# Designed miniproteins, single chains, continued (3): the designs that were tried, part 16

Each design is a single chain, and the fold is of that chain. pLDDT is the mean over its residues in the fold that is shown.

## One batch from the design tools (miniprotein)

Design m8525
Fold by ESMFold2-Fast:
Structure m8525 (fold): chain A 100 residues (1-100)
Amino acid sequence: SGVDYYNSGDYQQAIREFLSDYQNATTRGQQLLNLSNAADSAIQNGDYLLAGDLYLQLADLVSDDPFLVSQLLQRAGDNYRQNGDLDRSQQLFQQSRQVS
């Protein structure tokens, strides 16, 4: 499972498994769980661009929850900053303050 790969340090395989589980998810809760686990795995893999993109996808899935959107935009901004995309990061931090 993706969790088993994550726990063994195989973050590339963890990303693949969690994204596969996301595509096969039948509930919003399953989509959120697998997409967030894929984002965490991307961070551990040093793939901050992918992690930022996945947090933006999470924000879209919970667009009806402004507090959670704000938190996810901040998470995306943190990852774009780590990737060196400072302008994108700053825009997302501004958006996160406007939503909450």
Scores: mean pLDDT 90

Design m8526
Fold by ESMFold2-Fast:
Structure m8526 (fold): chain A 100 residues (1-100)
Amino acid sequence: SMEDKLKELIDRINEVKARIEAATSKEELDQALRELFEIVDEVMTILEKINPELAKKVRELYEKALEEIGKAMQAGDFDRVKEVALKFADEIIKIAKEAM
């Protein structure tokens, strides 16, 4: 079911959150961030079919997070990168739960 798929994606986001928190190198952080955005793309694809308004909200958060993370990465502020990414992940989990 779509609900089972969203639950699986929420579990995957929680696993990636732990890896973002634990990352001690730029390479580890870059890999975890890439996986986070890939999972969120899957969430957005599901939401476009069942709740287009929530899909739009996810897209707006995605664009904002990508911009803020990009700026923090350019500044070498990895603590800020983690802060933005973890907040973004939590907001996506909340929206996914609303859709279930």
Scores: mean pLDDT 90

Design m8527
Fold by ESMFold2-Fast:
Structure m8527 (fold): chain A 90 residues (1-90)
Amino acid sequence: DKYKKDVLETLIDLAENDPEALVEMGKVLKSRITKDFEEAAKIFAEYYGIPLEKAKKILELLIKMSDPSLSEEEKEKIIEELIKILKEIL
């Protein structure tokens, strides 16, 4: 599905050019994904047609971006890992 691919490419664009948007997305995900992380990851994986382990990692990295205690170096490493995983699944 081209539209699903376009959404994943938009996440890459945000990671490269607007990481603050990923911080806000991470805050939303953290507030909604309580005990249901496994189920949220399964829904994400099924909807985008990606491996469950990669879906889990993407959601974990996005949620981690919402952590205000992260250093700039730690944020950059999270962004690099997120971009790498997203490019692997496209």
Scores: mean pLDDT 79

Design m8528
Fold by ESMFold2-Fast:
Structure m8528 (fold): chain A 91 residues (1-91)
Amino acid sequence: ERWREAARVAREAADKLEEIYKQTGNQNAKIASKIVRGAAEALERGDFMNAAAYELALATLHVESSKSKNPVDKEIAKLLGEVLAAIGRAL
C-alpha cells in the first residue's frame, strides 16, 4: 500500500510543480515536474527499479534547489522533499 501512497504524493507534486512553472517560468519547476511525473508513473506500474532511479535524480535536484536563495526554488525543494520521503517509505 505504501507505494500507492507514494505514487499519489508524486502525482500531486507533479501537478503543483507544473502550476509553479506556468505561474513563474521557473525552469527547475519544469524539470522537476517531468522527473516527478516519471517517478509517479513508474510507481503506478510497479516498476520499482525505475522508481529508485528517479528517486536518485530527485535527491540531486532537491539538494540543488535547497541551496538557492530564490523563494520559488525553496518551494520546489519542499515539494521534492515530500516526494522523496514518500518514496523512501515505500521502497
Scores: mean pLDDT 83

Design m8529
Fold by ESMFold2-Fast:
Structure m8529 (fold): chain A 62 residues (1-62)
Amino acid sequence: MMDSEIAGQAARLALERGYDRKTAVAIARAALGGDVRKAAREAGISPKTVTRIIREARKLVE
């Protein structure tokens, strides 16, 4: 349940920050326990960006 909430918030944050839907989906998959580096490669962004968005989404859920 918590991971699904974090994934939803991470996708919303990515879209609000101007990332496209493909990037938002990749970040959401990483938040659900997926490979952060694989998601970053698929989205064309840095792994640090993926991790940062997930971290900020987690703060919104807590």
Scores: mean pLDDT 80

Design m8530
Fold by ESMFold2-Fast:
Structure m8530 (fold): chain A 88 residues (1-88)
Amino acid sequence: LVPLPQAVVEKLTAPGEEIEKEYEEKLKAGEDPEEVRKKYEKKAEELLEKTLEELKDERTREALRVQEEYAKRNDPEAGRAALEELAA
């Protein structure tokens, strides 16, 4: 069991719920469960890939933002700790 990082989970929560709701509604509409499952899996994989790509870019921007914020507050040690936590 490999838990996803909190930031990834948060970004996936709303779109994931939307995909799950689509899955349930298609099953209620009488679509083939196997066909619905294949579409669901494909959407989930595409969402995960896109989220990971966005998170890599966002993580870089967030690191710069945090660094600037803590530098302005004259608290570089807190900024460094936050960046190390963000990198993990």
Scores: mean pLDDT 65

Design m8531
Fold by ESMFold2-Fast:
Structure m8531 (fold): chain A 73 residues (1-73)
Amino acid sequence: SMEALDELVVRISIEYGVTLDEEAIEALKEVLKAANGDVDRVLAVLRELGPEAVRRLMEEPRKEAERIIELLK
């Protein structure tokens, strides 16, 4: 849902001190779909990967989203 995506974006922005651009937000939307809308599951995977995963999501959003989606399977 749009509400779940907005929650995920806000929580990442606060936790990692970043502002996500439109491309990173679209990448997170695909990750959230793979997680069946489970924001907490996406955040748990990001915490396991560490802050470098958030940096990669901002620099190479599609590639990092594909990597995260594979871990959600």
Scores: mean pLDDT 86

Design m8532
Fold by ESMFold2-Fast:
Structure m8532 (fold): chain A 72 residues (1-72)
Amino acid sequence: RDLRAEAERAIERAREARREAERVPESEAAKLTGLRLLAIGDALEASRLAARAGDEEAAREAAAISGGEPVA
């Protein structure tokens, strides 16, 4: 299994979900919350995969994405 390629795809999914969340108006709070949770989940998985692949820079980038959007 290509952990580096999986990490790259997971990071891209996290970035896309985060961008989608930023485009959703506050009137759609449920959708916004769902997109933020999806972005955090994808970012955490991407960080894990990147770390396992030995790409510390990508792992840090993915972790930053997960920490960039509070869900409280």
Scores: mean pLDDT 68

Design m8533
Fold by ESMFold2-Fast:
Order: structure tokens, then C-alpha cells, then sequence
Structure m8533 (fold): chain A 99 residues (1-99)
């Protein structure tokens, strides 16, 4: 079984490292999580695709990964709260690969 407590703790640590980015991306991450849960896939989320497009442009211009890390970590936390632990694990793995 996936350890929800461990996933939550790891995601919270990444959010705490990037508090300004987390505050800015909180609403987008929440909406993306709700859409992923409803559709049953990452690829089916228009909010996720739109937000990642904006973050790609930001990364291209600044070289900063902190917004990507904060977004995926917040996405994982909201997915845990919605009971989608498998998608939460995938989101957290994406955040950790960007560290």
C-alpha cells in the first residue's frame, strides 16, 4: 500500500521550501487536482496542461524550477485530500525529479 502519511510529509517539505511560489500556484493546483480526480487522468486535465504551459514559459525565461516544484507538490497534497493517492504519488515523483 502507498504510505499516504509519507507522501504528505514529503510534499509538505517541498511546499515549505517554496512558500511564495506555493501561494501563487495554490488555486491552479487545487483546480487541476479536482479535474484529474474527475477525469481519472493527468492528460485529461485542461487546467494542468494550461498551468504547465505557463510554467514552461517561466522556466525558459528565468531558469527557475521552484514554481514547477511547488506546483507539483501542491498538486500531490490536493490529490491526497481527494483520495487519489496514486495520482498524488505521480505528482510528487515529478516534483522530486525537478529538485
Amino acid sequence: MIDEEKLRKEAEKLVEKNPEAAKKLEESAKLAAEEIKKVGSFEGSLELSTTLGVLDIDYYLTGEKKNYIAFYALLALYLIDLGDVESAKEALEKAKKLE
Scores: mean pLDDT 82

Design m8534
Fold by ESMFold2-Fast:
Structure m8534 (fold): chain A 63 residues (1-63)
Amino acid sequence: MIKLVEKDGKKYLVFEGEGDKVIKVETPNGQVFELRPGEELEADIPGTYKVYEGDKLLGEIKI
C-alpha cells in the first residue's frame, strides 16, 4: 500500500509492502521511479502520480 506522508512541509509517497515487491511511480512530469517496501519518494511536483505493479495501474494520487 502507498501512503502520503507530510514532513516539515514536504509530501512523500511511502511504499508500505512486504518482501521484495517492487512498484513503479510515474510523476506528473513523466519520470518513473521504482520503490521497494519501506522506500519513499518526495512528491515535490503538483499533479497526478500514477502507481503501477508491472504493467497494471494500481491507482492515482493527486497532489
Scores: mean pLDDT 81

Design m8535
Fold by ESMFold2-Fast:
Structure m8535 (fold): chain A 82 residues (1-82)
Amino acid sequence: SVSEVTEKLIEEISKWTEEKIKTGTPEEAQKAAQAGSAARAAASLAAYGDEELAKQVIEKISEYPEGQKLAQEAYEKVLKAK
């Protein structure tokens, strides 16, 4: 189901964020935390809310391209599960 896919993706994004915070510099950790938060929000919005707003959230993760890619991939996986 969409719910199961979304929950799994949110868990994976959280684990990625925690690893980046643990292994990165303070600046990298801050950017990863912001990107991870936005990626989780985008996945949730794509699944249960506004898909267009999810895209806008992803576009705003401009300072951390790796995080933007993660958010975009999560968004696409959620849409495929619908």
Scores: mean pLDDT 82

Design m8536
Fold by ESMFold2-Fast:
Structure m8536 (fold): chain A 80 residues (1-80)
Amino acid sequence: EEERWLELAEKQIEEWLKSDEGRIIVQMQAILLAKHLAELEPEKKERYEELVNKIRYGSDEEQKEAFLELLRDALELLRK
């Protein structure tokens, strides 16, 4: 279930990153997710700040990988 969802998320992120409007969507959504994850898991705050830097200033590939990492961490929270 999670694997298929992450595959669909990766394809959606790749599609968004093809346009300026889509890049804005990726940045806004990933930064908001990172903010919420840092509030829920303060011990990982520094890691989420690093991922936010990749989202803001990284290449398309770096932005995609950072967003996927945030999504994986969000799914792990559901197991607690």
Scores: mean pLDDT 82

Design m8537
Fold by ESMFold2-Fast:
Structure m8537 (fold): chain A 77 residues (1-77)
Amino acid sequence: MYSEEELIEAVKYAVENNLTIKELMEKFSPEIVGIVRTVFLAVESELTDEQLKKLAERFGIPYETLKKLVETYKKLL
């Protein structure tokens, strides 16, 4: 299971290096790439807290972790 710190680092790295999905797939596992893509979609589509909770359950991560990833992405924009 991925740590909160590892997921935050992945989101920051993806944004700071302006990585494409292909480049993300070369550096990170498919699960981490899926989470990073979900964070991007959550910000672009303005997903609700209820939708974020369901996604966190699907990825097997705490809701607070996913929320923190979304806030990290927003701060880097």
Scores: mean pLDDT 77

Design m8538
Fold by ESMFold2-Fast:
Structure m8538 (fold): chain A 93 residues (1-93)
Amino acid sequence: MLKEIRELVKEVERKTGRPVTDEAYKAIEELVRKREKDREELARMEANARTLDDHIDLAMARMQFSVDFLAEMNRIIDIARNTPGGTVPPPVA
């Protein structure tokens, strides 16, 4: 979602004090796509959950996806900090 991408771009810029580069922007786009796929997967798991083990797997998947998101955000922030000055990505991309 473009709004989600814009919010993450602003968050990275606030944390780094630098404009988001094309490399960091591309990583944010991939993170948002992964998040959409993760939401679809969680919805399928929830629809198919019948046993206690299914519900445990669902809870673990939700936790793992949250941890993966935070880890990727930290990586994106690090990329943005270590990249020589870049351009702000276009608002509609």
Scores: mean pLDDT 76

Design m8539
Fold by ESMFold2-Fast:
Structure m8539 (fold): chain A 77 residues (1-77)
Amino acid sequence: SIKERAREIIERLREIREQARSLGTPQAQIFADQIDELIRQLEEKVRRGEVTEEDLEILERALERAEALLEKMKEAV
């Protein structure tokens, strides 16, 4: 379901947030705060039943980009 797929994306975003926070750099903290805000917005949208298939496609692409950025940040420390 759309709701289950959105929850899976939220859980993966939470993992990215925690890994970024663990890096201890100012850039990683800013990134973690941005991911935290995205999680809050997505949770609100899920609560309201407003998540669409188009939203999920955009979020899956954003998740892939966030994972790639996290890996680059990990290489820098």
Scores: mean pLDDT 85

Design m8540
Fold by ESMFold2-Fast:
Structure m8540 (fold): chain A 94 residues (1-94)
Amino acid sequence: ERKKVEEELAKKLVEQAKKDLKEAETDPSVTEEEKEFLKELLELAEKKDLVGAAKLYRRRLGEELGLPEEEIEERVKEAPALLEKLIDQMIAQK
């Protein structure tokens, strides 16, 4: 079950990242940093590196919120535990 849930999450993340990247490439208001973020997220998702993807997402969110680097690093450190909690919740589906 866990492996199947992880593969389902990775597949959904790949689909979403591809869509977001395609939209970003045609939107002049999207920064190069945002495009690079989406490209890196897609690569991690294609490798099924969900931990890497979760860490990247939390770092980017912290940067967008203007958080201090120290707080961003702590949030990135929490990413594996939050991902495990999400997977556990998906496995508990009836």
Scores: mean pLDDT 79

Design m8541
Fold by ESMFold2-Fast:
Structure m8541 (fold): chain A 74 residues (1-74)
Amino acid sequence: VREVVEEAIAEFNKEYGTNIKVEFVPSSELPAEEGILSFADASKKTVYFNPERLKSLSDEEIRALARREAVRTL
């Protein structure tokens, strides 16, 4: 799971010439909305993921989510 996210963000950074960071956080450190898998902080150029919640997704779904969050930092 973590490796799939990190690879997707690294590929996005290479493709678009960006330097977006990835952080893995427990549910308690995500925004107060329940069930959130990820969020993007455009000011910090960082995307945050809950690895435990991502385990229910396929690798393809994880990659799509990671790229979507990366776009949100732009």
Scores: mean pLDDT 73

Design m8542
Fold by ESMFold2-Fast:
Structure m8542 (fold): chain A 110 residues (1-110)
Amino acid sequence: SLEEEKLQELMRLVAEVRNLLGEAYDAIDAGDLDKAIELFRKAREVLQRAYELAQEMGLPEIVELLRKAIETVDKAIEALKAGNVDEARKYLGEASRLLDEIVRLLAEKA
């Protein structure tokens, strides 16, 4: 169904964000903060697309979690710009936890 296709697309976007955050973690660990910032910016763009799709699908709980994930990624970017690596790692952990909750809720709808 069209709704199943939209759900699969939303799941793919969330998986793409998880991959980008993993790459950002590796970049931070390597000391490549500019690359980490670029990866977080890409993750934010994918999160925005997921947010818009979740709104179109009428999934208010997922919309709220995606909104929090976007805010958390924005905080991670600002922390990295300030050279606050430990704070950026904390926000990366918070964003990953929010994505895990989104994945769990989406799996319950499948």
Scores: mean pLDDT 91

Design m8543
Fold by ESMFold2-Fast:
Order: C-alpha cells, then sequence, then structure tokens
Structure m8543 (fold): chain A 81 residues (1-81)
C-alpha cells in the first residue's frame, strides 16, 4: 500500500470510529465518509501541487465536514436529554 493509501485508510477509520461514537445514522455515516475522503484527497493534492485554489477547496470541504459532525453531535445530545 502506498503512503497515500495508508493515510486515507487511517482517515476513513477515524471517521468510522467517530460515526459509531456519535450513533450516526447509516446516511449520516455515509455523508461523513464521503466528506472525509474528499477532504483528505484535496489536502493531499494541494500539498503535492502547492495550488492555493485546491487548498481553499480542501478548507471548504473540511468546514462542511465539521458542520455535519456538529449537527450529528447536537442531535445525539438532544436525544439523551
Amino acid sequence: MSPEEKRLARVLASVEALAAELDASPEERQQMLDLGRRAAELTAKAEETGDPALEEEARRVQREFLRLIARVSARRRAAEA
């Protein structure tokens, strides 16, 4: 496995663990995996090319991922109240 493949596998494993911890629905889990994969791929490409536009796109996808986590986490906390 390439270093890039190993890094992607670790990112996806971390996202899976987070989805399980948050009791995310199958749909939420899939959205988290899709955004996590996209963020990791864009970050790797930005690092390789030094392209500021790819860096900004990676940051945008990372912000969407964090917003999704915040929504899932808030829903879980509301369900526990």
Scores: mean pLDDT 81

Design m8544
Fold by ESMFold2-Fast:
Structure m8544 (fold): chain A 76 residues (1-76)
Amino acid sequence: SEEEYKKLLELMNKASDEIYKAIREGEAQGLSKEEILKRVNEIIDKFLEENKDYGKMAKDLAKTLKKLVEREIERR
């Protein structure tokens, strides 16, 4: 439903905030882009596991988020 999509999007926004915090903290610690990407993928995998009941909708959102974040890390 639209309400389920909005709730999932809110949860994805929280995961996105956690991801960008991990990127900033990783950069501050001098971690490699590969190590930062690994930490980011762990956050995305956790989001997928916690929201598996949303099925394809959660997978599609996670795939979009992953592509955006991979581009952001590559730019840095």
Scores: mean pLDDT 82

Design m8545
Fold by ESMFold2-Fast:
Structure m8545 (fold): chain A 58 residues (1-58)
Amino acid sequence: GAAADAAKAEQLRAQGDQFLVQGRELLDEGEAIKGAAYSLQGIGYNFEAELLNKQAAA
């Protein structure tokens, strides 16, 4: 249902944001490959969250 999709979207966005923060920290430490991988994971979670939010709002 819409409420469940919205709740899952919030959780995925929080996870995505956490990966983006970790990716940024790794890039700052010079771990380019690992930092890029974490950043891509964060982007993926945020896209999934946006998709679920659009589905919940429809």
Scores: mean pLDDT 83

Design m8546
Fold by ESMFold2-Fast:
Structure m8546 (fold): chain A 107 residues (1-107)
Amino acid sequence: MAELERQRRIEELREKGRKWAEQTRAQSDKSLANSKEEGEKYLEEGNKKMALVMYETGAGVVRLNAASSVTSAKNYGPEAGEIMEKEAKELDEKADKAVKEMKEKVK
């Protein structure tokens, strides 16, 4: 009985971590999409420096939001924290890729 209650509690924490990860991902995807739109607009205007700044700013927001979400999830429970840490790593990789692609376009 006690073992089943413990497993249910852990799974509830993991589910909350998954919901937090999904919300953070959705918010980060919107932030990156906005940075892409603004950056491509500057690139069309020939302003390569501002195009890169828009992508780097968006990437910075994604990284900061991911780090903050990890801290919040860890304060809720280690199981939620682990799920959010994995999502934060994937979001950091998405942000790095977006900046790298823009750097290639402005060369």
Scores: mean pLDDT 82

Design m8547
Fold by ESMFold2-Fast:
Structure m8547 (fold): chain A 86 residues (1-86)
Amino acid sequence: GPEKAKRAAEKAKEDAERGKEVGEEGRKKPGSEGASGTTGGAIRGIGASVHAGIEGGEDPAAKKGAEYGAEKAGEAAGTKAGPMKP
């Protein structure tokens, strides 16, 4: 039932928020070699969460949350992409 999709969406959302917090925490800590590792770990966690959400999410809310989290993580990691045309 919808309960299972709802739980998957909540988990994906929590994982995305957790990864975001971990990334921000790495930024505020000065002189940490773990900062790049923290950012990489957060991105990997968000990616895994998105993948799980896509496979288990029937509800549009679950898909939208997973896509939004992945897109925002990508933007935070690299805001250097301009408009592209074929």
Scores: mean pLDDT 52

Design m8548
Fold by ESMFold2-Fast:
Structure m8548 (fold): chain A 113 residues (1-113)
Amino acid sequence: MKEEIRKLLEEALKFHKKSYDELQTALKNGDVEKAKSILENTLKQEEEFLKKARELGAPEDIIRFLEMAIENYKELLKRIDEAPDEEKPFLLYQAILFEKGVIDALEKKIEEV
C-alpha cells in the first residue's frame, strides 16, 4: 500500500514535470490554445491520480493536496477562458508558477511516504 502510493506520486511528479516544460514552451510561443490544452489534460490526469489515491487509501494530506490542485486547475482554465487576450500571457505565467508549486509539493510528499 505505501509503496503503491509512493509509485503513484512518482508517476504524478513525472507527469507534472513534463506538463511544466510544455507550458513553458507554450508561453514562449504565445500559444494560448496549446497552453489551455495542456492544462485541460493536466486536470484530467490529476482527477485520475485522485481516484487512484482514494482507492489505495492514501493519507488525508495527499487527498487534500490533489483536491486543492484540481480546484486550482479548474480556476486557472476559467480565468484563461474569460480573460482579454492582452492578459492571457500573464495567466499562462501564473499557471507555470502553480505547476512548479505542485512539483515542489509532490517531491516533499514522496519523501514523507
Scores: mean pLDDT 86

Design m8549
Fold by ESMFold2-Fast:
Structure m8549 (fold): chain A 87 residues (1-87)
Amino acid sequence: SDAVQQQIRQVWDQLINASDDPAVHRQIAQDFQRQMGMPASISADAVIAAVRALYLGLSDAAIRAMARHFGVSVSAIRRAIAYIRRV
């Protein structure tokens, strides 16, 4: 929905403009996680990866590469995506 796309864009803008500090990025991700009703079992790094995947329209191959880079599972990223996209 347009509302979901707007929320993704807002979180993305916060991530790129806040700082290069991973702790700040994780805090932004945790705030978004609470807002979306995601369980705390989904890591902040998986939430960041999910926002990036949705904003940039990443392929499955790019999502796998990102999962390896952040040390998170592909299933965690996909679960976060599902919570963001729930209708």
Scores: mean pLDDT 82

Design m8550
Fold by ESMFold2-Fast:
Structure m8550 (fold): chain A 70 residues (1-70)
Amino acid sequence: MLMEQRRAQKEVEDLLAELEKQGVKFTPHQRQLALELAQVIGDPRKAVEIAQLAAESKQAAVRKMKEVLE
């Protein structure tokens, strides 16, 4: 695994762990989505935000994805 990819993965996992510590629950699908989005958009923080929005509101997640990707 490349250093950049490994660092992005760790940052996503750390952000997910912090949110779970605060009471946010992520499914395996949402964790996978956050990792995939981090690779596509290149920003682990935005990827985690979109995955979190998907847990709360599908519409909000779609809107945020369009804002980031388009």
Scores: mean pLDDT 70

Design m8551
Fold by ESMFold2-Fast:
Structure m8551 (fold): chain A 64 residues (1-64)
Amino acid sequence: MKPDEKEILRAFAAMLYALAKRTSKNKELIEKVKKLYDEAMNGDRETAEKAVEEIIKLLKEESK
């Protein structure tokens, strides 16, 4: 009933990975995002938070 912060972060990681696959043509970026997504899904809350932040950073870098 209470949202689990870890589950919310994992949902964000999944959404960002799906977005990267649909919008990016950069295979290296997609592979890096996949690795971070896997870390978020298998790690604790702190790992998931760090993974989401790194995915956002990578997507922002690509957008420049």
Scores: mean pLDDT 79

Design m8552
Fold by ESMFold2-Fast:
Structure m8552 (fold): chain A 59 residues (1-59)
Amino acid sequence: GPLLDTYIRLAEKYDPEKAAEARRLYEQGDYRGAMEVAMEAIKEYLKKQKGKLVLVPSP
């Protein structure tokens, strides 16, 4: 769905190799694997950017 594509695009900015793997899994129908790989790339980036990212929810 749109949410998974958004996470893969975000992962692409932080770890393009992991994002490419997530996209490959998504194209093969492995949505769980794609999400896990994309989330791991984002998690590692956020861990490195400790205190620099503030998530403000849209109304």
Scores: mean pLDDT 73

Design m8553
Fold by ESMFold2-Fast:
Order: structure tokens, then sequence, then C-alpha cells
Structure m8553 (fold): chain A 104 residues (1-104)
């Protein structure tokens, strides 16, 4: 959780979106998900990165998106974020994830 949150902050800061990155990272640090749900999200992100040739940053944001989907139940906004990750638009993905978190 802490390592994923820090990676999200680093990606967001590089993209000029530190406030959005902090919002997403703080939500990830406060997650009340089971260990099994967290492990499942990581496994899915790793498998997708391998299968579709995603970058490490794309894999990281995808793992965050899957955890937010599990915690919030916001399928529509998170599915848009996952599409943005696949397109390499990590800035848009992080904005959509921050929106999903704020609605919760």
Amino acid sequence: RKELAEKVREIAKRLGLPEIGDKVAEFLESLNLSEEEIDLARAIADMAAYTFGLSEEQRTVLEAALLIKLATGDQETVDKAIRAVREGNLGEALRLLAEAVEKS
C-alpha cells in the first residue's frame, strides 16, 4: 500500500499533477480492503502488464485503479481511467481516479 501510494505520487509529480497524486495516494494508504483483494488487484495488474506490454508506470496506475474500483464500486469512472492507462495517458487516468475517490 505505502509503496504503491509513493509510486503514484512520483508519477503525478512528474506529470505536473502533485495535488491529484496526493489525493489518490492518500486514499490508497487509507484503504480498508482485505489482503486477498489487495493481492488480487496486484496480480491482475501484473498479468495485464505482461499480456499487453504495459510500462511500469502504466502497471502502477492500473493497480491503483483496480483498488479504487474495489473500494468505491465506481465502475464507470474507473473503467475510463483504465482505458486512459492503456492509451498511455496517465495524467487523464490520475484525474479520473481522483474524481472516483472524491465521489466516495
Scores: mean pLDDT 86

Design m8554
Fold by ESMFold2-Fast:
Structure m8554 (fold): chain A 65 residues (1-65)
Amino acid sequence: SMIDEALATIARELGEAYAQGIRDAIAAGDWERAAHMARGASELARSLGKERAAEAGQRLYDYLA
């Protein structure tokens, strides 16, 4: 799914902890937290020049928000 692919990209480029945090928020039904974390991951990735993770985080944010 788009969600799984985006999370895999975030895990690869930013680290598993970022992807796991988003997964945990989704599993808890905390869509606001999940969206906030996805946007945070996107912003962090962009600041680090990690364009694929930035795009993945943005896609997740747009989907969850």
Scores: mean pLDDT 89

Design m8555
Fold by ESMFold2-Fast:
Structure m8555 (fold): chain A 80 residues (1-80)
Amino acid sequence: MSELLREGAIYFTAGGIYLAAGDFYRDVLGDNEKAAQAYREAAELFRKSAELDYQAGDTENAERSRKMAEEAEKKADEVA
């Protein structure tokens, strides 16, 4: 349990970093192509976090991670 939760937290944190990078590319640099790439990486990382949370039996954190993945994917589509 602790190993899966730790790995899930690492993926969630990495997803957040890529999400922030995507926002920076979009809002500061105006680089929509790099923003889309960063957002898609964030979505993949959040999905990995959700699967690990679900496997650990943490349905609340799994749902949170799934919503973050959906938001990241939506942002990627909006800047593509």
Scores: mean pLDDT 86

Design m8556
Fold by ESMFold2-Fast:
Structure m8556 (fold): chain A 73 residues (1-73)
Amino acid sequence: MDSHVQQVLDQAKQYVDQGIQNGDILLGVAKAGSLISNNIDDFKTREQLLQQLADYAQQLMKQRNQSIKPAAP
């Protein structure tokens, strides 16, 4: 894996986490997308990273929504 690409993705995920913590997930995702666009010139890699961020944000939102229903043991 390209270590630089992985570092950019990790920082982008931190922006998404901060957005969710602050209740502004759209701002977090927008900052993450901007970071990727500014640091990743390859269109295919950029598209893959943006998709991974979208999936990550959706997973965190689903986990938050499911916190109302306790998991059965």
Scores: mean pLDDT 74

Design m8557
Fold by ESMFold2-Fast:
Structure m8557 (fold): chain A 74 residues (1-74)
Amino acid sequence: MKLSLEEIEKEALEAVKKAKTLEEIKEMLRLLQQLRDEMIENGLELPESVSRELLQTLYDTLQKLNLEMPEVEN
């Protein structure tokens, strides 16, 4: 399947804003990763700037919610 970068960003932001538990955050991150992988498998490339903004907002919201996330390397 294919999604626009705006759709991926919007989904992540909405999920993070609505999430109240670590499980919901993990589930959404997993789905986001799956969608990204699907796009890459279909020969799509994502710009670096968009990925940075998405991650920055996601991390900021997670920190505000005082939630812990799985370890990940840049």
Scores: mean pLDDT 58

Design m8558
Fold by ESMFold2-Fast:
Structure m8558 (fold): chain A 75 residues (1-75)
Amino acid sequence: SQIQQGTDLILQSIRDGQSVSDLATRGYQQGLSIDVVRASSRIVGQIQNNSVPIDGVRPSVQQSYQQLQQMIQQQ
């Protein structure tokens, strides 16, 4: 699923210290939707900058955001 692919990209980017641009490029190349790629990129950026959670994320990706946030915190 796109959620699983987005999760895998986020985890890989964090482990490898890769940029948000690299994450977005790979996501688009793998055929992920623009909403999933944008959400994934913002999560990585927020973690790197220790920012607050994303406000205004669509309900369809908000559950995925919460799951990704929990997974990232278990590092």
Scores: mean pLDDT 60

Design m8559
Fold by ESMFold2-Fast:
Structure m8559 (fold): chain A 68 residues (1-68)
Amino acid sequence: SPEEAAKAAREAAEKYGMDPDVVAQATREGIRTGSPEAAADMAYTAALSSGNPEGGKAVREAARKAAE
């Protein structure tokens, strides 16, 4: 569900010191417009804006898995 994917992305963002609200919002928008891959890509793009590539990868994986 959109909320489960957003929650997973938020938790990963918090773990890596990124803005969890921005990442969660982007994840919800990705699901609305596409697939689990779209949710993961939107979460990743939002996470990258904080300059943390390792955190971005973790956020993308969490969002994709939860969106399934």
Scores: mean pLDDT 75

